# Designed miniproteins, single chains, continued (3): the designs that were tried, part 80

Each design is a single chain, and the fold is of that chain. pLDDT is the mean over its residues in the fold that is shown.

## One batch from the design tools (miniprotein)

Design m10777
Fold by ESMFold2-Fast:
Structure m10777 (fold): chain A 75 residues (1-75)
Amino acid sequence: KKSGLEVFFETLKEMAKKYNKEEALKLIEELKEKYEAGASEDEMAPIAKEMYSLFTDEEIKEIQKRVKEKMEELK
């Protein structure tokens, strides 16, 4: 529900801080601001793609795992 998106962005920020990805943190903040402003997926997609390019494949897998764990806690 509504809190799930907040948990998603919080998890992304937590993981970016854990991996010392300051550039990714800036993009996550921008993505969150765009989402809150009602931006389209087309406007958000290039920002999300650039953000994910700053992580390794292994880091992305760990982020996906953490998001799933936190989403299960919301049940």
Scores: mean pLDDT 77

Design m10778
Fold by ESMFold2-Fast:
Structure m10778 (fold): chain A 63 residues (1-63)
Amino acid sequence: SERERLKKLFEEAEKNLDEIVEKIKNGQASFEDLVKAILLYQKGLVDEETYRRALELIKARLA
């Protein structure tokens, strides 16, 4: 299910937190990295600035 995929994605994101944040800051994030950042923000593991940047990049990809 989609829920199970998101759970696994979050576990991977937690392991690679630092790399995901760096990719977002320098504009190299994949769509998966952006989704992972949103999930990490919900757990308080990502800064609001990084979260907002990820959200804007997701919006750009969905437009």
Scores: mean pLDDT 78

Design m10779
Fold by ESMFold2-Fast:
Structure m10779 (fold): chain A 91 residues (1-91)
Amino acid sequence: SLKEKIERLRREIERARELLRELEERGPEAPLGRAIGAILRTLGMIIEAERLLEEAKKKGASEEEIKEIEEIIRELEEILRRLMELLKTLP
């Protein structure tokens, strides 16, 4: 269901935030490969969330559900921005 897909994305965002926090705490000592992996995973989640948004709109989902998916996309874009800033500090 749409609700189950939204809940799954929210769980994945929580895991992504935890990893981001760990990487930011390490700063310049963060493993490059792990930071790149986090970026690629976040990009994949953005693509999935954008597809879900299109699916929701086509199926006539509620304005509240559409807004929730849009908020998920914005949260993922913020995580991506922070990961990209971290990447600039790495060797």
Scores: mean pLDDT 85

Design m10780
Fold by ESMFold2-Fast:
Structure m10780 (fold): chain A 111 residues (1-111)
Amino acid sequence: PPTKEQLEKDVAQAMVDMFRSVAKIAEKTMVKAGADPEKVAKAMEKLVESVEERQKALLEGDKKKLSEALEKMSEANLEISKLEREAGRLDVAKSNEQMSERLKKEADKAK
């Protein structure tokens, strides 16, 4: 049977891969709705990078890096929310704002 460490690493990779796929769909949808393609690409890249940083910090047990990754995820969700509002997608923007607030609270708890 696989080790606990191997399972945790495999789950982390699967989560990153899933998130990257969802981010690509969201990017295309926002651009089609009229959001700035360069700003959307940068915000989505920041979000994916912060998810990768979060998973790495969890595997390493690094509380400081975990807090920093969660703060970066919160910031990326706020940037995405602004772009969603500019594209007229108000309900999605509100959901991203709520996610940003939850991530900020998680970052504070990780300290």
Scores: mean pLDDT 85

Design m10781
Fold by ESMFold2-Fast:
Structure m10781 (fold): chain A 71 residues (1-71)
Amino acid sequence: MEVLVTTKDGTAAELPLDLLVDLIAKEFGEEVAAALRERILALPVGGSLSREELAAIDPEVGEAIASITKV
């Protein structure tokens, strides 16, 4: 599946969920990546995780990413 990721600088990119999870695992660790994957899979299509919800998973992810939307 695809996800739309918007970063803190306003850059937006659509990418496969598996690629996002791999990138998060490399930068923030496997545990954070697994938690993020679980939260995204639980979203309905068109559902989003806000910066605040991302920060609840990991503060550094919430700082780097503004939102993630399930496409």
Scores: mean pLDDT 85

Design m10782
Fold by ESMFold2-Fast:
Order: C-alpha cells, then structure tokens, then sequence
Structure m10782 (fold): chain A 61 residues (1-61)
C-alpha cells in the first residue's frame, strides 16, 4: 500500500521513492501530496521512518 511503500523507501534511504509513494498515497486520500512527499523525503534523509510515517498518515489517513 502507498503508506507502507513510503515507509519502506524511507527505511532504505531512498528519498525520491519515498516522496513518490507518499505523494501518490496523499493524492488518493485527498490530502496534500506535496506536504506528504516532503515529509517522507525528510524522514528518508534523517533515517527516521517513523517521521515519514506520521507525515504520510497525516495527509493520506
């Protein structure tokens, strides 16, 4: 699922994949895809998948 894909990418340190998965999940849920993508990117760069999860869930959940 979109949220899980974003978290997995963040854990692997792949900011571009994390951003794409997060943006798609947020778009499908009617949230802010840009905000979700940026949050997932920050989480990936900081090696903080929980930060990425919270950002994505806020926009996609």
Amino acid sequence: EGVERAIEAAEKGLPYQASTAASNAAHEAGGDSVRAGLGATIGALMKDPEFARRAVEEEAG
Scores: mean pLDDT 81

Design m10783
Fold by ESMFold2-Fast:
Structure m10783 (fold): chain A 83 residues (1-83)
Amino acid sequence: SKRREEALKRARELLGNSEPLFRFKPEAVLPGDRDAEDTAWLVSAIVLMREFGHMSHREIGERLAVSERTVRRLYRNWRDLLA
C-alpha cells in the first residue's frame, strides 16, 4: 500500500539508506508477514527513535506515517526477540 511504501521510505532515509540494523525471519516479528526486509527497516527505525530518540510510540507513528498500534506491536516483538 502507499502507506507502507511511505513508511519504508522514511525508515530508509532515517537509517541513511545503507542497511537495516536488524534482520528477522518474518514469523519471529509478525506471524504471517512474508516481507522480512521491509519489517527489518521499520523495526530498525522504530528502535532507533524509541531507544536513542526517546520518542513515544505515537510520535514514532507520526514520523514514519504508520499507526501507533503497528509501532507498539513491532517494538514489543523486537524486545521479545532479545529476551
Scores: mean pLDDT 73

Design m10784
Fold by ESMFold2-Fast:
Structure m10784 (fold): chain A 69 residues (1-69)
Amino acid sequence: AKTEAEQYLLEGEINLAMALMSLHLGGDKKRVLELLDKAIEYFEKAEKLGAPGAKEYLELARELKKEAE
């Protein structure tokens, strides 16, 4: 359970970081949204498994998606 939670949290962090880099470098909006959607999915899975910090990352990713839309 913890191993899956840690892996989902890491995958979410990677996708969030890629989305933030793409957004600040003037990247394709569709790509930014795809990366944010992936981050949200992974953080939701991590939160369900009780990963510490997943809720905060999930809230951040959702907020960034609203700003990108």
Scores: mean pLDDT 83

Design m10785
Fold by ESMFold2-Fast:
Structure m10785 (fold): chain A 80 residues (1-80)
Amino acid sequence: SLEEILKEVEELFRELEELFKKYRDKLSDEQLQEVMKIIAEMQKLYAELLESEDVEKAKELYERIKELVEEAKKILEEGA
């Protein structure tokens, strides 16, 4: 359901926020800028998700958000 997808995305944002707070001060300027760009892209996809009434489109947006979260996590964890 769309509600389940939205809840999963909110959990992903919360997890990323916790990692960002934990590792932010260990990142280089370049790593910080890259993570911020990923977060901005995630926010754009989330806005599209909120406007979507199509479950298949919502699933595609969710998968893209998941990929971006994994990329951000990798940058954050490599900084530790």
Scores: mean pLDDT 82

Design m10786
Fold by ESMFold2-Fast:
Structure m10786 (fold): chain A 55 residues (1-55)
Amino acid sequence: AKVKLTVLDENTVELEVDEEVTITFLDGSELKLKAGEKVTVNINDIASISAEVEV
C-alpha cells in the first residue's frame, strides 16, 4: 500500500492512503484508514504504520 505524507508542522503530518492502512499509536490505540481517506496526526504519537501487502 502507498501512504503519502505531508508535513504540516514540526509535530503534525497528514497521511493520505491509496489502500487500507492501520496506524498504531504509542498508547496502543489503532486507527484504520480505508482507501482514499486522509487523517491529520501528531507524528510523535505514531508507533507504526502497517499496510496489507500483496506480492
Scores: mean pLDDT 74

Design m10787
Fold by ESMFold2-Fast:
Structure m10787 (fold): chain A 72 residues (1-72)
Amino acid sequence: ELEERLRRVFELADEIIKLGTPEQKAEAQRLRDEALRVLEDYARGKITPEQALARLDEIVRRLEELLEKAKK
């Protein structure tokens, strides 16, 4: 569901904010903002539910990669 992806985005971004460098924190914030824009586009009917989920899954993947780097 869309809510699960959004929750995951916020969880990952929060973790990066705790562990990351200033640059990694800025990137996490940017990806979080991008996820909110996906939600806005979906709410406005600009994109389908499938497109919204695909874009959120990509953002989650990018945040997971960023978190892995932040832990190193």
Scores: mean pLDDT 84

Design m10788
Fold by ESMFold2-Fast:
Structure m10788 (fold): chain A 85 residues (1-85)
Amino acid sequence: SKKVEEFKRKMKEAGVSLEDFIEQARKEAKQLIALAEANPEKMTATEKKLVELAKEFLSADEEKQLELILEILELQHQAFQQELA
């Protein structure tokens, strides 16, 4: 809840529309799921977790959608940092 409100505030300060951001996230989630379903046997544990979160995001209410976006972003950031190390 507090992290969601802080995220909303930061988006408003950056001039980003919350509605447009969620719509873009929905499109990206659907694309991620489609790519994973094409090659399920080649998915890493992190990719499987991202797909699980993406599926949960598409069925969630607005508040839960924002919480799930934050979890997905954190997981992607951690995976990216591990590849750079």
Scores: mean pLDDT 75

Design m10789
Fold by ESMFold2-Fast:
Structure m10789 (fold): chain A 81 residues (1-81)
Amino acid sequence: MLLSREEVEELINSLSEENKKKFFEVVSTYSRKILQAYLNGEPQSVLDKIVEEMKKKLLEILKKELDEETAERLVKTLFPD
């Protein structure tokens, strides 16, 4: 089951300031990498790999303060397949 937008906002706002900053830094960094790969004409498999790397890093940050199930649901809600 995916989270509502309100649940997502509540969970992100429940994170410590340090982990919240790390979360948004990872999103920003990987979004730029995805866009650059797209602009370079990289195949979808390369884009998918970058997305999977981003999801793994986000999970590691979230699992520091959230349980594994909640962290996985949050990542899947924000970055659906």
Scores: mean pLDDT 84

Design m10790
Fold by ESMFold2-Fast:
Parts: structure tokens; sequence; C-alpha cells
Structure m10790 (fold): chain A 71 residues (1-71)
């Protein structure tokens, strides 16, 4: 079965990728770039097994998602 960390990664990746697609569809290049950078950090942390960096990237994605949703 998928571990809790793998599940957290997958949920964050899907959520981030969805908002990236939404930002791109609106022509919001600045927000799209921010989501791309955070997704890259998330994926790199996961590939390296750096769980602390992964958790930080997940939190940064949540903060950006909340900011974007309030806009």
Amino acid sequence: MISERELDFAVALIHGATLLAVARSKGDEETAKKFEELIDKLVEAYRNGDWEAMEKAIEELKKLSEEYSKS
C-alpha cells in the first residue's frame, strides 16, 4: 500500500498541478511560474527522499493555493 508520505506527496502534486493548469488557462504567468517552481521543489525532494524539504514544499503550496483562492 502507499505510505502516508507518498499519499501526502500525491495529493499535493495533484492539487498543485490543478492550480497550475487553472493559472495557465487564465494567462496568469506569474502565478503559474510560482506553482511550477514549488512543484519542481516537491518532486525533487520526493526523488531525493528529503522528507523535510517535501513537507516544506507542501506547506508552501498550501499557502500559495490559499492566496490564489482569495484573489
Scores: mean pLDDT 80

Design m10791
Fold by ESMFold2-Fast:
Structure m10791 (fold): chain A 87 residues (1-87)
Amino acid sequence: RERARRVVLELMLRLAEEAGEGREYAEAGAEAILRARDIATDEAAAEEMAKRADEPVEVVRAKAREALEGFLEYAKEKYGVPREAFE
């Protein structure tokens, strides 16, 4: 958990710097990615998000997985960070 959080934050800090944004942008982005990971991997987190979004848990989980996969592909292609670094 803490290793993945650190890697996501370090990547978001690089993205924020390239975008001319500050640390708050990086922290917000990191929390969004970590939330997507939690929803994709934890049934309770997915159910709680499904309640808030008024959507089926399968739909919420699919959206979270798509967002997570997009981030992992971006991290690998742009920064050379492999998927295993987030495990």
Scores: mean pLDDT 75

Design m10792
Fold by ESMFold2-Fast:
Structure m10792 (fold): chain A 78 residues (1-78)
Amino acid sequence: MSSEEVFNKAKSLLDELEKDPDNEKAIKELKELLREYGHLLSKEQLEELLTRVQKLGKQFPEREELNDIGVLLQLLLS
């Protein structure tokens, strides 16, 4: 999988979560995608995804899994 394919799939999954924050399948797929292929993403791509996840987490603070994804993205940026 290319960096661009990973980034586009991550954005698509975030679009799904913006429409339905209770979408457990999208959360699981995004976590798995970032664990397996997150290392292929550029710093700029990771920062864009982190910004989107943080914005979504502010809209849905009860969704603890969004914070987990944010932490994973921060670790990938380290």
Scores: mean pLDDT 85

Design m10793
Fold by ESMFold2-Fast:
Structure m10793 (fold): chain A 67 residues (1-67)
Amino acid sequence: TAAQRAVEQARRDYARYQELRAQVDTLPHPSSDLVAEMVGAALRAIGHGFDAYLIDPELARPFLKGG
């Protein structure tokens, strides 16, 4: 379904956020560009999760509660 595809996109975006966050955490002074990319990935994950929630709230709810 469209909601399932949105959840899958949100999951991929969140995985990218976690990857970038790990890089930021290993650097004593991470660049503003790296931090911006990390934040962008997080916002994309939230947006896709919200889209899934609007289409099928019950399907998306477990993801939004702390996937």
Scores: mean pLDDT 75

Design m10794
Fold by ESMFold2-Fast:
Structure m10794 (fold): chain A 86 residues (1-86)
Amino acid sequence: MKEELKKLLEEDKMEEYLKLLKKIFEEAIEMAKKGASSKEIAEYVLKSLGDEVTAESIASLKDEDVLEALEIQLLAIEEGLKELKE
C-alpha cells in the first residue's frame, strides 16, 4: 500500500481512504469497459494503491470476469461510505 494511503488508515481517516478507493475502482471499471485485460487493470491498481494482494487477486481473474468483480467491489466501497456518518 502507498505511504499516502497508509497515513489515511493510521490517522483513522477511513472516509478519505474509501473516497480514494472509489476513484481508483471507477477508473479501473472504465479501463475494463474499454477492453483492458485483468493484468493491465491489476498493474493500474498496484500503481495506484501499492497493494500487491489486491493486484494479484485482480490479475488471477479471467478478462471477461474483471468488470463484474470491479463493479461488486465498487458497490462495497459505496456501502462503506454510506455507513460513515459525520
Scores: mean pLDDT 77

Design m10795
Fold by ESMFold2-Fast:
Structure m10795 (fold): chain A 76 residues (1-76)
Amino acid sequence: SDEEIKKAELEYVKQMMLLVADMEDEIVAVRREGRANGWSQEEIDRRINEIVEKTQQELAKLKAEHEAKIKEIEAS
């Protein structure tokens, strides 16, 4: 139903926003810790890239799960 699709889309947006917010918080924490401990810019960048890659994988998984859910609702 249209209402079920709307609910699924709202939940998807909410989960995406949470993943992005968590990524931003982790990046801020890495920069703060790196500066405080005298890490190289290369080490800070490497750690940030790992966080970004992890988030990209989680976003891709979330998108696949959302697309599957929408397909199930449309088939009903």
Scores: mean pLDDT 89

Design m10796
Fold by ESMFold2-Fast:
Structure m10796 (fold): chain A 95 residues (1-95)
Amino acid sequence: SPTSEQVARAVGYILRAIGGLLSAALYAQKGDAKKAAEEGRLGAEAGRLAAEVAPDDTLRRIGQALADGGRAAAEYAQAGDTKKAAEAALAGASA
């Protein structure tokens, strides 16, 4: 059975991922594509780690959505599409 410790680890990574995605969105809105990409990658990695340690399907799906949103935000920002980067980051954070 999942322990409170396993849930706490997954939630900790989810909160870090949300922070990264919100930072990515804010930098993208300011036109700072480099920082938007950096924050999107950090959010994606935290979301991936959340999915890996998640003891249940709900937390795993949340982690995967955050990872996908952060990755998309970073890729759009790297391509110079700061509008799509912000949209991808906010979509991921809303899942």
Scores: mean pLDDT 89

Design m10797
Fold by ESMFold2-Fast:
Structure m10797 (fold): chain A 86 residues (1-86)
Amino acid sequence: SALAEQEALDAALLAALRPVFEKELTAEMAKALREASLAATKALEAEYADNPDPRARIAARLRAYADVLAEGGLDELAARLRELAA
């Protein structure tokens, strides 16, 4: 289901961000994470319509998160998410 797949994505994101969570979260990081989450959520419906492979959908969502994070200047986080999507 969409919810179960989003839950798996959230778990992967938390695992990737674990080292960063040990630092104080800046306002800029919080904004970038929120924007990434919204962008990925917007993509969810289209992913479920066009691609039945949950692994491919999770990878695509991680790349979507990474693209928004990179645009927000969080290149390290973006790189980690892209590694998970590979």
Scores: mean pLDDT 66

Design m10798
Fold by ESMFold2-Fast:
Structure m10798 (fold): chain A 75 residues (1-75)
Amino acid sequence: SPELERRLTIVLARKTVLESAVYFTQEMLARLQQRNAPQSVIDQVQATLARLQSQLAAVDAELAALQAQLQAQLS
């Protein structure tokens, strides 16, 4: 349905934003580790990365459910 397709598009856009955030946070973490940044700073960035990865996993689950619903309508 057009409504499901619109919802799928919105969720996919959110996934893209989270994937970019994960990528840049991983890059930042690598640079901080390479330059021997304080452990407290590294720990905070690792916590942020874990949170973003958890959010991405939740969005992936929602996306999979919406895709399954859309496929059921096309069958």
Scores: mean pLDDT 88

Design m10799
Fold by ESMFold2-Fast:
Structure m10799 (fold): chain A 60 residues (1-60)
Amino acid sequence: MEEKVKELKELVKEKIKDQEIQEQVIKSIEEAYEEFKKNKTSQEDIDKAFEIAKDKIKES
């Protein structure tokens, strides 16, 4: 999971050039991941959420 969070954060840094927006999106990703861990969300659902987020960042 840490590797997926890192990959998503790197993608945000590559695709989002505005530093302030970049930091806000990265913080949101980290907060969502902590929330998933706290709520015992299934690994499959977390993986799907990350793929959806990755696709949205790429499309932006």
Scores: mean pLDDT 74

Design m10800
Fold by ESMFold2-Fast:
Structure m10800 (fold): chain A 71 residues (1-71)
Amino acid sequence: MTAEQRKALSEYLLANVDGVGEKTLKKIGEELATDISAGKDNATLAKRIQEILKAEGKDVDQAKLLEILSG
């Protein structure tokens, strides 16, 4: 994942997911770094982000996450 994609993801989550803060973004970044290093595809990364947010009681559109990660 590029620095630009990471920035786009963070901006999207801060704008569209209520209650997402720096701690949640850091956790997502750390979890995704492991999956990216393992060669996981963008669909798997989008699902992981959605699962992390759902565990914190937050909902996000997985299809939108996939668009951001693929752009």
Scores: mean pLDDT 78

Design m10801
Fold by ESMFold2-Fast:
Structure m10801 (fold): chain A 90 residues (1-90)
Amino acid sequence: MELEEAVQHVHQAIRLLERGEPLEEVRRHALEAAEHAREAAKRSPPEASEHLLKAAEHAEKAAEEPDREEALKHLKQALKHLGEASGLLV
């Protein structure tokens, strides 16, 4: 399920970042999370879709961000919006 895949990739990106892994690996997982969130948004009710699109935008910002602290902030915002979407979908 796209939502579960997006959540898993955000958690992987956060763990890699916390372990001091290369930003290229963090970026790969952040972009995967964004793709899954955008696909979930296409098939979701408007309220959940709004949160899924915001999650995708934050994951994309994390992938572009060269500063580790700023990348982490964007990944945490993506996770928050994925959680909001999940709550709306049951």
Scores: mean pLDDT 86

Design m10802
Fold by ESMFold2-Fast:
Structure m10802 (fold): chain A 136 residues (1-136)
Amino acid sequence: STPIEKALQEAEEAIKEDPNNGEAHFRLGLAYLRKLDFKEAKEAFETAKKIFENNGESKLLTELSLFLANFATYYEAYLKGDKAAKKKARENMLKAISPENAKIIDELAVKKEGLAYEATTTIMYFRLLELSGELK
């Protein structure tokens, strides 16, 4: 099994145990992104966002979930050649994260800590694939 398959299975089992586990829905979204299952990734991040909001979780996780839902939409549009949808998704991503939380995400990513690190490694992977022309 691949690391992606293990991540998917672990997230699905965590959701089965607790359907309101926001972190598990977030990790499910990251696993679907790496599988190029953008619709499923978007739905998982939208679910994570609602759970984080409802449970009084930090605004950072809510904002990051919103960013990644739009990130999924961006790469779906990119692969379909939909320039208008890609532009709209990019605009939504730029509005999703406050400057305050962007700094915290950067600090956590550098420290290799939590969902911020897991998200930034996935974002970097897609950016490298896009820049190399390997994202097809």
Scores: mean pLDDT 88

Design m10803
Fold by ESMFold2-Fast:
Structure m10803 (fold): chain A 70 residues (1-70)
Amino acid sequence: SEDDEIERLADEFGAVVQELLRKAGTLPPDRQAELRERLLRLVREAAERVAARDVAGLQRVLDEVRALLA
């Protein structure tokens, strides 16, 4: 169902954010600040997609946060 898909994507998003935060600890302070600002914007967008039940939009936000790991 859409609800199951939204929950799965939201859980995956949270897991990627946690991984990024772990890796961020190795970055210089200026790079940490840039990553924090980008993550705050993506977290807000993810919350908006969840509220809208927008599976495709949430998938795009997940793809964007995954790209930050590369």
Scores: mean pLDDT 85

Design m10804
Fold by ESMFold2-Fast:
Structure m10804 (fold): chain A 73 residues (1-73)
Amino acid sequence: RRPSVEELRKRVEELIDKLEAAGHTEFAEKLRQLLEKHKDNPEALSLLVLAARAMLNGDFEKAEQYLKQAEEL
């Protein structure tokens, strides 16, 4: 319905695919579960984008922090 939420979902899905290709399969699975739970929540979706980017950049501490923030929503 809202373009911002749809665009954020597409970004998260693309990042999940990149994480799986990079071998971060467990982290990608957690992101999928949170994407399904929070698919209409732009704040949570933004945190999932940040978590995925941090993981891909090798910033594992930031990735875990963003993931935990999304889980608490």
Scores: mean pLDDT 84

Design m10805
Fold by ESMFold2-Fast:
Structure m10805 (fold): chain A 62 residues (1-62)
Amino acid sequence: SSEALQAYVEALENIRNGDGKGAARSGKRLAQAGDTEGALGVADLLKKKGYLKEAEEARKAA
């Protein structure tokens, strides 16, 4: 959906800008829009970037 795509783009922008909390919020919106795989992907990327707390929050929302 357009909503899921927008949330995914925002998650990537937040990660690029060092905003782990913003990226986790966007990941939760991805899950709410029905894109569980995308939300888990955002959580995994957050974990790889060292945002461990934020990654767990995004993963639990998926």
Scores: mean pLDDT 83

Design m10806
Fold by ESMFold2-Fast:
Structure m10806 (fold): chain A 109 residues (1-109)
Amino acid sequence: AALLALGDAHKNAQAYDDAIAAYKKAIAISPSAASYNNLGNAYQAKGDYDAAIAAYNKAIDIAGSNNVVALNNLGVAYQNKGDTAAATSKYQQAIAINPANTSAQTNLA
C-alpha cells in the first residue's frame, strides 16, 4: 500500500509539473486572466499555495478586481494555507461582486 501510494503521488506531481510548464508556455505567448487562473489551479492541486496565490493575483491584475472566479480560488488557496482571515476577505469580495456565488457563500459557512 505505501509503495503504491508513493508511486501515485509521484505520477500526480509529474502531471501537475507538466501542466504548470504548459501554462507558463501559454502565458509567454499570450498572457490572459484565464491562463493565470489555470496556472494557479495547477499550483493549488500540487499543494504549492504561495505560487497559486501569486498566479491568481496576476489573473486579477489582468481582468480587474471584479474577477469573481480568481477571487473565489484565491480564497480557497488562503484557506488551504491556513490563513482563514485572508480567505474570508476574498470570499466576501467575491460575494459582494456576485451575491449568487454559491461557492463563495458555502466556503464562508
Scores: mean pLDDT 78

Design m10807
Fold by ESMFold2-Fast:
Structure m10807 (fold): chain A 87 residues (1-87)
Amino acid sequence: AKEALIAEMIAVVVKTLKEAGLSDEEIANFLKRMEAIAAKYADDPEAFAQLMAHMMEMLRNEGKISEEQFLRTVAEITDLLRAYKAS
């Protein structure tokens, strides 16, 4: 259940990176880092969601994603976490 939530959050992030035009290499490197963090925070999806939001903010600040892509991605992650908590 928690692993499925984390996988869905990663999928949302990867979709945003592809839409933003990041290279396959940049996306692969990001995914490897996220999978390592996911393994560490498998029992704490709230902490994982907060880390994802912070990493998205850094990418927005570096001009790698737009403000709109950042806000949408954080909202989608928040909605996934909220739906999980309501279950």
Scores: mean pLDDT 83

Design m10808
Fold by ESMFold2-Fast:
Structure m10808 (fold): chain A 92 residues (1-92)
Amino acid sequence: TRGLVLVKEGGRYRLAYSVEDKDEEKAFERVAEEVERHLEQGRAVVVVIISEDSGQTAEELAKKLAERGRALGYDVRTQVVGNQAIVEFRPA
């Protein structure tokens, strides 16, 4: 499983963090921590989750990440395409 964290700076998205780990829980936690750090700084964040096994894994991880973001009061949108899931976070 691969996770990409992109942050909006100067009106454009840049890659802020990337992780590739076979342990889905470990990859998820690293991505979640990075996302929360950037959101706390008032940045819009986009996460791309790519599963090497199936789109179901990417979708499940995206749902967990979205639920965590919404619980913290952020506006969260999700999209799933094939084996990829995209999660967009906006500061409250």
Scores: mean pLDDT 78

Design m10809
Fold by ESMFold2-Fast:
Structure m10809 (fold): chain A 56 residues (1-56)
Amino acid sequence: LEARAAELRRLADELRAAAADPGVSDTTKQGLIAQSERAEREAQELADRARALAEA
């Protein structure tokens, strides 16, 4: 769970960085941002579950 959450956060960061590139089209930028937000939400969910298990 922790490793998967860390990987998703890393992917979210990469997608945000790609979206910040002024060379990408608006359509691509919106897609990258949406995917980044989804990956970050999934990472947070997994991290919260891992933390709950560790503190149980």
Scores: mean pLDDT 78

Design m10810
Fold by ESMFold2-Fast:
Structure m10810 (fold): chain A 59 residues (1-59)
Amino acid sequence: MSRREQLIEEARRLAEQLPTPISLAALKELDELEKNGASEEELRRFLEGVRKAHAELGL
């Protein structure tokens, strides 16, 4: 698996664990990033945002 694919898989897994409607918004954003060929930097930034949301929600 490429680094890009690993970032997408991890981000999707963590986004799915967020409560609705936050999970739906995060998954939609990830789908747009995938569709638009987002860079590893953009994917890392998204993943950091999802991790921050997990921390803020005590997950």
Scores: mean pLDDT 81

Design m10811
Fold by ESMFold2-Fast:
Structure m10811 (fold): chain A 60 residues (1-60)
Amino acid sequence: SVEEILKLSKEILELMEKLPEEERKEVQEKMTNASENLSLEELIKLMKEIKEEMKKKVAA
C-alpha cells in the first residue's frame, strides 16, 4: 500500500542520516531503480530488506 511505502521511506530516511555518504548514495540509487522497475509489493519487500540491513549497520 502507499501508506506502507511512505512509512518505510520515512524510517529509511531517518536511518540514512546515520550512515556514511557512500552508503546513503548506494541506498538512494537502489531505491530509485527499484521504484522504476518493481511492482508495489516487490518494492515494499525490498524496502523492508534495506531497512533491516541499515539497522544492522547503524547498530554496529
Scores: mean pLDDT 77

Design m10812
Fold by ESMFold2-Fast:
Structure m10812 (fold): chain A 67 residues (1-67)
Amino acid sequence: SLEEEIKKLMEEIKELVRNKAPKSEIVEKLTELTKAILRMNKEEPENLELAQEAMKLAAEAMKKIMA
């Protein structure tokens, strides 16, 4: 499901940031997460809470790699 895909991507991004993975790898996963969020917003607009959590995680990851 899109929900499981988003949760998996969020967990993968957390691990990449924690392990100080290359910026390019983190950006690639953030791009995948963004695409998944856009699909979920179109197909399942009721999943606002998960979308908000995913967007917050993406913002935090971007802050870490742009520091």
Scores: mean pLDDT 82

